# Designed miniproteins, single chains, continued (4), part 71

Each design is a single chain, and the fold is of that chain. pLDDT is the mean over its residues in the fold that is shown.

## One batch from the design tools (miniprotein)

Design m14449
Fold by ESMFold2-Fast:
Structure m14449 (fold): chain A 117 residues (1-117)
Amino acid sequence: MDEKIKEALKYIEEGNYEKALEIILELAEESPRVKALLTTLNRAHAFLGGEVLDLYNIKPEDLTPEQIELIKMALKALLDPEAREELERLGELVRQLASDEELREQLERLRELLEKL
């Protein structure tokens, strides 16, 4: 697993996103942990207003610099235990925000107030 992760990172650094994506998809299929971390990071990015990364349907030429950095962050976190703990903590925060109906209602009320100006 670690060798495949390092190989994917090398292809990203070389700008060979086609081969990098092939290895990442293979890692996600082989490891539920890899899939979970990529999903968590993608959700965190979406909550911050970023473009959602659909790994199964994205074309290599359509990858944004932000999506490339997300992939690199996820792969590096799999190699580093401390970085992995930080991503798991982000996942918990994202889940807490996603389940908070009161936060959504408060944001809607703020939007209505701003529209009156």
Scores: mean pLDDT 65

Design m14450
Fold by ESMFold2-Fast:
Structure m14450 (fold): chain A 104 residues (1-104)
Amino acid sequence: MLSEKERLAVDYVDLALKYAKKGYEILMKHATPEQKKRIEEELKNIQKAAEEFRKDPRNMPALLKMQEEINKMIEIAKEVGNEEAVKYFLKASIFLQIARNIVE
């Protein structure tokens, strides 16, 4: 049974994933074919890390991996030059930082 803190952390990870997916959708409209391949790979890595954390909310390495991949997506969004996508990934990063603070 998950504790209230573990459930809240999972909710914030899910919210981070929701905003990362919004940033992804925007980037896919503006990116080159080569950038799209990188973006798809990074989203898969973010989704995998989020799923591993949902299975075990004590899996700090999964949270750190999700943060690492979101930081990479922020850099890709800056490279693409899309400020709206950057803002969505920054929101995802904030929600992930809240999740981390709950479980640390």
Scores: mean pLDDT 88

Design m14451
Fold by ESMFold2-Fast:
Structure m14451 (fold): chain A 71 residues (1-71)
Amino acid sequence: VKIVSSPSEIEENLDELAKQGVKHVVVPVRVPDHVKEKAKSKGITVDSVTGLVGEDLEEQTRKLAERLEKE
């Protein structure tokens, strides 16, 4: 799992993220559907976590990663 600050970083670094074996990317802002679909085509799942900052963001991101692995 990798945390990225903006959707544009996902679009610009999709190939690099895929090469690094990153399967899940978490963004603390709303991600457009076209960016999610683009990432999905590279085997990367993008999750948006809005309304959280700092420690709450880190905790929620960790919980989301654990839940995604459990499913």
Scores: mean pLDDT 70

Design m14452
Fold by ESMFold2-Fast:
Parts: structure tokens; sequence; C-alpha cells
Structure m14452 (fold): chain A 80 residues (1-80)
């Protein structure tokens, strides 16, 4: 169900927060700011998805996955 997907993505975002917190000492101030911006955007999309239904909910979850992909790429740059 879509509600089950929202629960799964909430757990994913929480995991991303833990990873970000652990890597924060290795980040530049610019990278740290970008990470916080992406995490905030994911929280906003999750909140919107919780109250949405049907096609709009699917679209919001798709946007959340795209932001998650951007977050993963940004974390890869921290190890560069």
Amino acid sequence: SLDERVERYEKMVEQYRKIAANLKPLMTPEQAAQVEELLSKMDELLEQARTASGEEKVKLLGELLEVGNEFSKLLADVFR
C-alpha cells in the first residue's frame, strides 16, 4: 500500500539522518548545509505524502526518491 511505502521512506530518511550525523565532522560547511537542506526537503515531502492520496501521493513519493538519490550522491562526494 502507499501508506506502507510512506512508513518505509520514513525509516529511510531516519537512517540518512544517522549517516549524516556520523559523517558531519568530515564535511565542509557547504556540504553540511546541502545535507541539512536535502534532509529538510525529504521531511517536507514525507509530510505532504502522508496527507495526500492517489496520483498526488505517488508523485510526491517519486520526488522523495529523487531527493534521496541526490543525498546519496552528495555523501559520495564527502568521501572523495
Scores: mean pLDDT 85

Design m14453
Fold by ESMFold2-Fast:
Structure m14453 (fold): chain A 59 residues (1-59)
Amino acid sequence: SDEAAAKAKYLEFSLAQVDEGLAQAQKLSTVDPERGARAIAALEAYRAQLEKKLAEVQA
């Protein structure tokens, strides 16, 4: 359906933004290791949720 296709496209866009966020969080970890590590953990958890949602939409 058009709605499922639009949701998949939005989830793919969100995943690309998470990848950019992870790169920034890794840079943060070089100056603030604790805050960087927490940001990386949060972004990895969010990525896993988005990947699961994308798989469900594409099933």
Scores: mean pLDDT 88

Design m14454
Fold by ESMFold2-Fast:
Structure m14454 (fold): chain A 103 residues (1-103)
Amino acid sequence: MSREVATALLRPAPEEISSLPREERIELAAYLAHLALPGAAVEDESLARPLLRAVLQAIAPDEEVTEEDIERALEIARRLERGELEPSPRIQELARLWLASTK
């Protein structure tokens, strides 16, 4: 999973993902970070923050990524790590769509 996420970040996001509302982009970034670096959002923020920024930038390259976006995504990722949140079926499907876009 972590290698697949890293590879996907080197490519443009599918149109369905790049057109998402900001809140859904933040949730998707948090979920992908959780899959790529399990535990990092709780254990090593210095790894989680750059990854979240990179994912958010890959989702919408022409949109500004703010520190508030990163803080929001980091909080969601921490809740996923603690089992306090489950990703919605829609966010899981969007993550699969992006990770499967290997061509």
Scores: mean pLDDT 75

Design m14455
Fold by ESMFold2-Fast:
Structure m14455 (fold): chain A 74 residues (1-74)
Amino acid sequence: SPEALLTIAQIAAQEMYDLNIPVEEAQKKIRELLGPQDPELAERIVELLREGYEKNWSLAELIERIRELVAEHA
């Protein structure tokens, strides 16, 4: 479901900020958990995680971008 996919992506983003998980590890988690269900959405989220890291986005901004992406993809 879109809600389950969004929840998984939000948890990965939260772990990057709260636990200082490297972006590469968060990207691997997204590919492993979402890739089998929706490989196109998984890669789009992976690129958002990378962009957020490179542009130094806040967690709130990253989560909002993930929400928009999942809503547009559904």
Scores: mean pLDDT 82

Design m14456
Fold by ESMFold2-Fast:
Structure m14456 (fold): chain A 107 residues (1-107)
Amino acid sequence: SMENFLPVKLINERLKYAEELIDKGEYDKAEEVAQRVLKSATKLAEIDPGFAPLVARAYLVLARVYKAKGDTEKAKELFQKAIEYAEINPEAGKDVLEEARKLLEEL
């Protein structure tokens, strides 16, 4: 299972932390964490496209930061990126697809 791979586990833990920062209103710190995770996940996906769901999730979290900050245009772009990466593996990306489409409709 990919979820037990250490880089995947660390990425998922850091994304949960970014989501907690969003809930606390710490948007600038959430952005920094999500951007760092996005860079790491993108490097993994360049080696193996099977890591595309991690890139999708990182884009989803970053999009939620910009939505919370009121940057609707940036949020829209990032939700669209989350959808693009989630569609590479729709079964693994299902939750990201559903959430990103819902939040994009709310913009």
Scores: mean pLDDT 87

Design m14457
Fold by ESMFold2-Fast:
Structure m14457 (fold): chain A 110 residues (1-110)
Amino acid sequence: GKEEIVREMLELFRDLLRQGKYEAALEMVRLVADKVIREALKLEDVTRGIGLSLRAIGLVLDFELLIRNGASEEELLAVVQELLDMAAELADESELKELLEKIKEIKEKS
């Protein structure tokens, strides 16, 4: 189900962070945030859609700031988890599988 896909994506982020591949991890965070924004802006509740989009942007900025400040793996993964949970709420399982494949491609090229 969706939880298994989210867990697999989170493990790919953890592997990159442990390897010190912060540029690739940031590229993946931006990819997930972009998916959240795209799906949020389709919502009939325009206020909720804008709010979720702004939250996703804020999480990308938080992740970048945390990297710059030498934050722990746990703090970085907490931001990733929140973005992945937002994506899982907004996207269906097939869309999450497509997102996972794109994340795998970023890791393979890193």
Scores: mean pLDDT 90

Design m14458
Fold by ESMFold2-Fast:
Structure m14458 (fold): chain A 68 residues (1-68)
Amino acid sequence: STVRERLEELVARARALGEAARPSKIARAAGVSVGTVNRVLRGEITPSEETARRIAHGLELVLADAAA
């Protein structure tokens, strides 16, 4: 799977969890701005491969914490 496919999967899971996957938590874990995370989650931008990897990693951390 591509980084894009993984990011899309994680975004769908985050939307299902609502408030538990807050953009600010994802931004902190990913090391990117909250504005960038919000735009990616809303599908407003196509992130660079590097930014997509960082946001996917942040989402994985936030989703793991929410599942615990």
Scores: mean pLDDT 77

Design m14459
Fold by ESMFold2-Fast:
Structure m14459 (fold): chain A 60 residues (1-60)
Amino acid sequence: MVEVMNEEARRISRLLGDEGADLEELEEEVKRVTERAKKYGIGDVMEKSGKAIVDYYRRR
């Protein structure tokens, strides 16, 4: 379960590191990861983390 989420986390990290990354793509990826995380019982944690990341980029 944790190993499956590692690839999703890496994709988000890559979007965060990309200069000029599309905020819309970041929001979509966070949404996908959150939906997948719900199947493993950690959807609430992932949703809070994803919202914080998106909010950070919106304030830029």
Scores: mean pLDDT 63

Design m14460
Fold by ESMFold2-Fast:
Order: C-alpha cells, then structure tokens, then sequence
Structure m14460 (fold): chain A 113 residues (1-113)
C-alpha cells in the first residue's frame, strides 16, 4: 500500500539520520584534514539520500488521508530542521530533531493501524 511505502521511507530517513549523527561525531574528533574531507563527503551523500526520500514521501502523501498527510508534512518539516542542524554542525539540535522524527514515525504507525 502507499501508506506502507511511506512508512518504510520514513524508517529509511531515520536510519540515515542516525548514521549522519555518528559521522558528525566522528568528524568532530578527526584531526586529519583528508579524513575530515572524506567524512564530509559521506555526510553530503547521506543528506542527498534523505532529500530524495523526502521528495518521494511528499509526492506519495498527496494520495493519503488528510490526517496522515498532515503527519507526513510535520515529518518532512522536522527532517528539514534536522538537515539544517547537520549543515550548521549542531549535533545537539540534530539529535533533538531526530527524536522528534522517531516520535512522528511511531504516531504514523499507530494511525496506519
């Protein structure tokens, strides 16, 4: 179903978000400039993967119930806030937004029952 496809993509975004936080923590501890650049490129790649998934769930959400669509819109807004926190190297803010994304996913799963 379209709902199951959206939920799966939301779960993928959260997984990529967890990986991004780990990469940010690794970058903060890294002293070698070449390795920092490699970590930065991996961060950028994962951010682009999240953006692609956000575009896909926005398109799919247009076919969902108004209540589910509103929840997906809130998830997308939270994910954008997460990506902005990653861009600003604000690890604490990124963690806060990721927890909010996880809460929205659980709410979406409950609504899908």
Amino acid sequence: SIMEEVLKKMEEIIKLGEELIKLMEQKKKEKDEKKKLEITLEILKKMLEILDLLVEIEELSKKLSPEFKKLVEEFIETAINFLNAIKNEDIEKAKEELEKMKELLEKAKELAK
Scores: mean pLDDT 91

Design m14461
Fold by ESMFold2-Fast:
Structure m14461 (fold): chain A 98 residues (1-98)
Amino acid sequence: ELIDLILAGAPFEEVQRALDELLSKKPPLPVIAEVVEAIAYRAGITSSKYAAGLLLVRNGYIDSKEALLKYIDELIEQTKDKPEVRALLEKIKSYIES
């Protein structure tokens, strides 16, 4: 499972391959929100002003691409020193915007 690979610290090549497989199945926003949350945890990010929006999407309380994209954009800014993490986030962002 992709979440388990991310949280276990699997190599980014393996995580990226599993992410590509998941995205090919056109997962709904709550599933994408869970993946983004796991990536943030792996990156050591514990706080964000947009975290509430992420949790609302993850738990199915709102169906908002905007709320999820705000959180992803903040994570991208916070991970400028982590190119592999940023690559995963930018791929997810492209999926949401497509």
Scores: mean pLDDT 83

Design m14462
Fold by ESMFold2-Fast:
Structure m14462 (fold): chain A 71 residues (1-71)
Amino acid sequence: MPSDEQKEKVKELIRGLGAPRLTFEQIGLIAREAGLSDEQVEIIVEAVKRADRNGDGTVTVSEALEALDSL
């Protein structure tokens, strides 16, 4: 599991992009940039996939942050 400090780093990078929506691939790349292992990146991506309520392959910044807080 990612640590609280690692989750906060990912959240800060997500907020810093200024993008209204993110793909699962973009979130995975951001987690890697935050220094997470491949296993930790998969955990984050799976949490965000479960937060994608409409199944369109993207999430809002708010949905991504809420999914990370649920870990």
Scores: mean pLDDT 78

Design m14463
Fold by ESMFold2-Fast:
Structure m14463 (fold): chain A 81 residues (1-81)
Amino acid sequence: MEIETIFRTIASSTPLEDAGRQAAEEVGKVSSARHVKTLRDPSGQVTVELYFELEDGSRMEVTAYGPTPEITTTVMVKVIR
């Protein structure tokens, strides 16, 4: 089993779910997608956790969060083979 972690910074104008999905699609063809959870703090910072299965049988755990103080969205993709 090999685990690869990929980080990406995206402009805050992209919705978190779309940012996470775009990052996943850069890794491979998505066969299924699931929203795991959304967390929101009182300051308006949001974290979205997504789960994807790829056509090759690989799995991905994706965490997207933002905005940061620099008004960016950060996406972390963990690929599990």
Scores: mean pLDDT 71

Design m14464
Fold by ESMFold2-Fast:
Structure m14464 (fold): chain A 92 residues (1-92)
Amino acid sequence: MSYEELKNKIEQLKEKAKQAKTVEEVEKILDEVYQLVDDIEASDLSAEQKRELLEKLREVVKTVLDKAGDNIDVINRAIGELLRLIGLELDL
């Protein structure tokens, strides 16, 4: 998958996150974030390109966290994914 393809998927996902109204929509977004992290790690992209994409995914997860309200399971999952993304960015 190309840098532009991954970037476009993340930008689409960010818009979905902004529009999310239900816990089910938020959980589906977190599922897509999880898959995109795996796609980025498996890609032949440069460390700089991977960092940029992971930073964009972190913004998606922050938007999800803002939408989580009082749902502890969603909050815990979003925090876990943020920590995973930060760790991966620091290792680049």
Scores: mean pLDDT 84

Design m14465
Fold by ESMFold2-Fast:
Structure m14465 (fold): chain A 70 residues (1-70)
Amino acid sequence: MKTPKELIKENAERLFELINNGKVTEEEAKELEEKLSEVNNMWYNGAPEEEIKKKAEEVSEEIKKLEEKA
């Protein structure tokens, strides 16, 4: 299973690819960037691993739906 840090990094890279390829709207990108920032702040501030993982997985699912739509 992926660590919370790996999930955060992977989510950021996947969102960047969607933005760079024009696969998401500016509004969708902004919403996901805000969510990624929240999860990254949780990790940096030492929040419990399970909480970080849960939030990162929620963001990953939203990114996956956009990837599949494209």
Scores: mean pLDDT 79

Design m14466
Fold by ESMFold2-Fast:
Structure m14466 (fold): chain A 88 residues (1-88)
Amino acid sequence: SSAAIDEKISRVKSFLKKQIERLKELGYYDEAKKLQDLLDKAEKSSQKKALEILREALKIAYDVFSYISPLEALQARKEIEELDKLLS
């Protein structure tokens, strides 16, 4: 449903905002900026395009955190898997 998709978008955005803050705390400013730019693009996009952009942002977060924190990388992967169920 549209409501379920909007709730998932909100949840993913909240997750990515936390990851951006975490990257800034760790000194990964370029990676944090890339994620911020993708969040800004998602906000200007249609619902379907926002989901695709947020998935790309989650993949970047997964790749970056795979070298920093395996736990946070795993959390990003779970968010990708849940999002893929909405894009399918």
Scores: mean pLDDT 86

Design m14467
Fold by ESMFold2-Fast:
Structure m14467 (fold): chain A 99 residues (1-99)
Amino acid sequence: MPVTVGASVEVKKGDTLEVRVTVNGQPAPADAVSVEVRHGDRVTPLAVNADGTATFTAPEDGLYTVIATVHAPLAPGTRVSLEVYVNGKLAARAEVTVP
């Protein structure tokens, strides 16, 4: 099953979001992870870099939800972590453990 982790941040127009996805503390494989940003009903997929990071500039003020999905097979007990930085400052963090 794909593993999904999400976090929400409140930002202003022009703020830069940096998303970091890790699997057991290692950068998530870029070919096995998808990242999207949701604002209302609008969904924006992000390109994931080789280091497991993705960036997004907020087009509008408001609440944005970042969702990361790892498509690679993960062993039970694997930790998938999502960190969202706003203008270089950690604003949200979420973690799930594979059952």
Scores: mean pLDDT 82

Design m14468
Fold by ESMFold2-Fast:
Structure m14468 (fold): chain A 68 residues (1-68)
Amino acid sequence: AAARRAEAQRLLLQAFTYAQKGDKEKAVEAAERAGELLGDPEAAKKIAEALRAGDLDGAMEVLNARSA
């Protein structure tokens, strides 16, 4: 569980990095893979939608809500 959460967090950080570089396609792919590891496709979908829109703050908010 902890190892999967750490890997998902790494993928999410990578997704944000891709989004900041303007590579929205790779950002969405990384976010979707993180969602698979977390078993939460709804959160992954919301994060991917926010990253596609360039809303890094919105994506971070979904991440924080999921961790609560």
Scores: mean pLDDT 75

Design m14469
Fold by ESMFold2-Fast:
Structure m14469 (fold): chain A 87 residues (1-87)
Amino acid sequence: SELEQYEKEASKSLGPEAARELAEAQLYFDKFVEEPSEETVKEAIEELEEAREAARDSVTSMSSAEFEAGIDAAIEALRKAYEAWKK
């Protein structure tokens, strides 16, 4: 998944805290995929936004802007997946 790839790169490029926040967001994304609902999509988006905030404080080998752009893309993909599931 896109988040799984980001988690793998983050562990090498970002500090451990930003990588951990991204790993937590991945768990909630996976929960939405397995149990799609309004609640699980909300939880997954909230966790991704927390990862975005962590990136602002934890820049190492990757710029926070690049990391935030990746998180924004993941949130957009999640919202589109939720809309597709509703149909």
Scores: mean pLDDT 66

Design m14470
Fold by ESMFold2-Fast:
Formats: structure tokens, sequence, C-alpha cells
Structure m14470 (fold): chain A 78 residues (1-78)
């Protein structure tokens, strides 16, 4: 969640480069959480990162992150 919070702060400040870096950090955080079996937390991180990516105009990345969030959440429900 920390990387997502930094991404939102950067967007509010108008720093799109910092926001993109924070989204990349959030993706790595989600990937690590999924590797640790923390699927619910991974899904939450991916979902929040997708919102920031969409606000940056990267709709393709946002759709990929939404899919990752859904897949991680489905693993959590098993």
Amino acid sequence: MKAVEEARKALEAGDTDAARQAVNSAIKEGDNLEKEGKYKEAAEVYSQAAIVARRLGDTELAEELDKKAKESYEKYLK
C-alpha cells in the first residue's frame, strides 16, 4: 500500500514521473505479496495501482492490473 500512497501523492503534486515510478513499485509489491501467498493484499495493491495508472492515461496497464487483482482475489477465495 505504501507505494500506492506515494503514487497518489505524486499525482496530486503534478509529478507524473514520480507517480509512474510509484506505480512500478506498487506492481513489484503486489508481485511479492502474491509470491508470499498474500493474495488478498496483492489484489488490493494491484487494484489501487490500476486506478493510478488509469489517471496517468495508461489504460492498457490499468486493465492488466485489474486482471491481476481479480486473479489474485480468486486465489484468495480458494
Scores: mean pLDDT 82

Design m14471
Fold by ESMFold2-Fast:
Structure m14471 (fold): chain A 77 residues (1-77)
Amino acid sequence: LKSQLEQLQTELESLQKNTTLSPSEKLDQLDILERQVEEIKLKAKQLGDEDLFKQAIELDIQIGVENLKLAVEIVTR
């Protein structure tokens, strides 16, 4: 789970640095990442792994911020 979360963090960073994808394409990728992070959050909570749960929440917040930023960019045109 921790290794999976670290991989998702790397994928988010790669997505943020990507200049070839449109904002809407990035939102689609963020939706996939968000779902995977949610699964890790639920498993971490079930296991009582507070450190992993905290890291998953932090990544979830980062994904949410990036999602909102891209969504605003799309709607403001």
Scores: mean pLDDT 80

Design m14472
Fold by ESMFold2-Fast:
Structure m14472 (fold): chain A 90 residues (1-90)
Amino acid sequence: SVDRILEEAERRARELLGRMRHLIYDSTEILTPEGQAEFARLVREARRLAEELRRLYEETGDPRFLALAEEIEAEVAALEQAAQDIGLGK
């Protein structure tokens, strides 16, 4: 049960972060208002996932949830910085 929750969270994280990376690196979509709006939505979804994972850590004591939450938070921060560096604000 816990392992399946973690696997699903890892899959969701990969999808969210992968789409954010695509907007920045694999396309010019991040330079459009629509791409910026999608990026902001993905940032909010990824941060909500990290918050869910921190709650799961508090409930279970399983350090894998905390590690994944911290990884998501770090990657989101790096991607926001990358978006800023190509001329986009937060």
Scores: mean pLDDT 87

Design m14473
Fold by ESMFold2-Fast:
Structure m14473 (fold): chain A 85 residues (1-85)
Amino acid sequence: SAVEEYLEKLGERIYEEELARLGSEEAARLIAETVVEIIRDLLELGHKLAGKLSEEEGQELLAEARKRLEETERRAREIAEEEAA
């Protein structure tokens, strides 16, 4: 599907960028996979709600996605630091 093609290309780009930043394949993959998973979850939820989501509810979902990404970035940093040690 067009969505899956988009997500695959996005994941590859994020992986390349994070690999250059962190120097760890495992950490880069974790970030890329988590971002793609968050976007996939939000797209699926958006489809199911079919525009029934309020702006406030949408902002709350984005805030939750941001917290999830921050946790993943922390874990990825720990992995990269362990590999560098």
Scores: mean pLDDT 83

Design m14474
Fold by ESMFold2-Fast:
Structure m14474 (fold): chain A 63 residues (1-63)
Amino acid sequence: SLQELIDKLNELIKKIQENADKAVEFYRKKAEELGEEGVTEEQRKRSLEAIRNDVMKKEIDKI
């Protein structure tokens, strides 16, 4: 049914978002471990947002 297709699409979107969030968290922890000197909080946030967007775009492009 159409509802089953919508439910499957929503599940795929959720998985893509969860994968992107996991990638961002991984790189956030890595940056903390490396002690990036001279990087502002705003620059770090922008870099993490760029990573998240890149992961989401690549996952969407696979569909």
Scores: mean pLDDT 75

Design m14475
Fold by ESMFold2-Fast:
Structure m14475 (fold): chain A 65 residues (1-65)
Amino acid sequence: GRVVEVRITEKPGVDLATGKVYQPGEVLTLVDPRFLSDGNLTGTLAETGNPVLLGGDGVEILAVR
């Protein structure tokens, strides 16, 4: 799948399996990220395999491969 490194800039993200909150400034590696119809970004965390939800307006893309 596509691997994308993102920095959270505006709104906290959440791990949908654990409820863990990721704060602005944190860097996440996502597998197969996609935009939802509401504009939020979802994907699988590469480190844990857990699904994550991020604000689509509140991420900076650092790398794509």
Scores: mean pLDDT 83

Design m14476
Fold by ESMFold2-Fast:
Formats: sequence, C-alpha cells, structure tokens
Structure m14476 (fold): chain A 73 residues (1-73)
Amino acid sequence: KKEIEELLEKIKETSKIRNKPIEYSFRVLILTLEERYGKEYLEKLYASLPPEYQELFDKAKELIEKEDKLNEL
C-alpha cells in the first residue's frame, strides 16, 4: 500500500514537470502494470487506492476503453 502511494506521488511530480494531465501518466501506468502483473494486480491496486486516485484510475480506464473501441471500428 505504501509503495503504491509513493509510486503515485512520483507520477504526480512527473506530470507537473511535463505539463501534461495526470490522467495520461496514469493511463500509461495501468497499461504497463496490466502487461507485467495481470488484471488481478490491477484489481488489488484499485481497491488499495485512496478515493482521489480511484477517480484518476476510472478516468484512465475510460481513455483505454475509448482507444480500444476506436481500434475495433
């Protein structure tokens, strides 16, 4: 849990330096973690996140779903 919080803080700092929305960094993180650790890890990660980060996770997941739908069409 603490390791996840530290990772999220680093992502926030990186997003500020790059002047990009935090959702973009979170989207990349979700895709990377799913490839490495699988869907079960993402479910556990989501359950352990504070509400603020769960909202970011949801937004990032919406972006992924939109990209997937565009590729299917």
Scores: mean pLDDT 69

Design m14477
Fold by ESMFold2-Fast:
Structure m14477 (fold): chain A 63 residues (1-63)
Amino acid sequence: MTDEEIAAVLEFAPELGELSRALHAREGPSATFPVANVEKGDSAEEIRKRFEERIKRGREELA
């Protein structure tokens, strides 16, 4: 995994944590927010797009 790929993953970690807390507040502590999959060979841009799409869907699910 490249430094750029690691940076992209870390960029979205706080937002995923915030969504997980919101889900726990709504559904209870046993509820989990699924994270996007990262495949070997994915570019930083591809990883970012996957996380952005998952965050968007998570926000819609909590709406």
Scores: mean pLDDT 62

Design m14478
Fold by ESMFold2-Fast:
Structure m14478 (fold): chain A 104 residues (1-104)
Amino acid sequence: SELEEEVARGEALVDEIAEEAAKNYENLDEKEKLAVEGIKLLKEGKYEEAEELLRQAGLSDESIESLKKVIDKDTSGMDEKQKLVARLLSKAIEKFFKLLEEKK
């Protein structure tokens, strides 16, 4: 089905996107690096510090709340396509930070 094909494509791209993002981390601009640090703090449960960095990175409060739901794996209130996107984003974020830690 089209949905199964979209899922397969999304999952196949998660590792590739995360690996490319990790390889290109040094080439990110200042705002993109602030966003990465903010996401890392969200994963650590440091919400107040994370929200401040994400605002400095130029994210809206609505985007920050959506990102918190992705990190917390909270799909309440989402339709099926939004749930799929949130799950794929969560996997990509987890893989990206794992690759960054392996470079130490």
Scores: mean pLDDT 75

Design m14479
Fold by ESMFold2-Fast:
Formats: sequence, structure tokens, C-alpha cells
Structure m14479 (fold): chain A 91 residues (1-91)
Amino acid sequence: SSETQERIKRVEELLKEPDGFARASEYLTREATRILKEAVEKGIISEEEAKEALEVFRGQLEQAGKSPDPKAMLLRMAETLGEEREELSKL
């Protein structure tokens, strides 16, 4: 989707800045929080499921930071985040 492409571009831009990993991680956390909140408001998932999903997402960010290529991991997370909106109904 166009939203996914814009998210990928924003992450790429942030990763070029000083403290780019931290900036991109904060941006992706805000995006994940927004998507989960919308899913709760639409009745797709419960507030408890949204909190659990956000904890999993934060764990994925920590693992990305420990990986051999943290930037590639964040770009992959940006790519999948929008597509996982339909998969949030399974949580």
C-alpha cells in the first residue's frame, strides 16, 4: 500500500540521521501503537491483546538492535507493520 511505502521511506530517512536507529525505533513504536489503537476501536482486537502485541513488537525492536544488521531489520519491520493490520485480528 502507499502507506507502507511512505513508512519505509520515513524509516530510511530517519536511519540516515544521527541516532537513526533510536529515531526509527521511536517512529515505528508510534506507528505500531496507532495501528493497535485503531484495531481496538474497530473491535478487531481487545485492549489486552493490543498490549500483548505491543510488548511483542518492543521485543522485536530489541532483537533488531542486537542483530548483525539492525537497519535491515527495522526496514523489514516497517514493511510488514501495515500488512499485519489484517493479521492483528488473529491476536
Scores: mean pLDDT 79

Design m14480
Fold by ESMFold2-Fast:
Structure m14480 (fold): chain A 80 residues (1-80)
Amino acid sequence: TLYGASGTVVSVETGEEYEIEGLVDANGNFKGLARPKSDPSLELPVEGTATPTSATTAAVTAVSVETGERLEGTVTLTPL
């Protein structure tokens, strides 16, 4: 089973908000892109985990592959 995931996450280090979009697999692995709300033209590859909080939402903990920045938040899950 594969899910689309999207939502707002926050940098643990800076408090900066990001829009996050990606995929969650059956094991809760997340892969996607994060865009800073301050600069939506910038795309950062992110990887992490998603833990379901409801039928349609999950708590995501992700790390920027390029910067090592930690991002946490809640995403909406859409079955694919």
Scores: mean pLDDT 82

Design m14481
Fold by ESMFold2-Fast:
Structure m14481 (fold): chain A 86 residues (1-86)
Amino acid sequence: MLVRVTIIRAYEPPAGAHATILLTDEEVVAGLRGEAAEQVRAALEAGKERLVLDVRGAQLVGRLAEAARAAGAGPDERVTLLIERV
């Protein structure tokens, strides 16, 4: 299925720097490392329509890492992921 991921910096400037990307369930899980990947997998398998998760930039890879960098997030910064089913 498709999910919309909005990446929001924890210490975002007033400019509203965020990135939104459409991914498959598999791409979202593959874009995360460690416990964050397992939390997202479990939530998607449970049919959750919306999930909010805090991660560090270094825990993101691939298209999620690119989107976080586009929002200005460094590897040591905390970002909030808003994951919604489309």
Scores: mean pLDDT 78

Design m14482
Fold by ESMFold2-Fast:
Structure m14482 (fold): chain A 95 residues (1-95)
Amino acid sequence: MKVFSEEELKERLEKERKEAKEIAKSRGDEGTIALVDIVTMVLLKKPTEEIIEKLREYAEKGLLTPEQLRELADYFEKIGLKELAETARELAEEL
């Protein structure tokens, strides 16, 4: 088992986030960039309120489709983030 330090894990996640965003930008896929941003915030243990604000912002801008919001809700539920899952489902229904 490889044990990574919390700081080493954060650096790796930020690097993977940057690479994923560059690939999405090269394809012109702003929705994929928004999805990667939300997932990265979750993995970096950002405050739930901050993640909710970004979910609402991206949904309002049309960067996240109802289908993508439902996929995020399923992801949040699987990792035990019930409040984020509920918010993503509500946003998908409002769109």
Scores: mean pLDDT 73

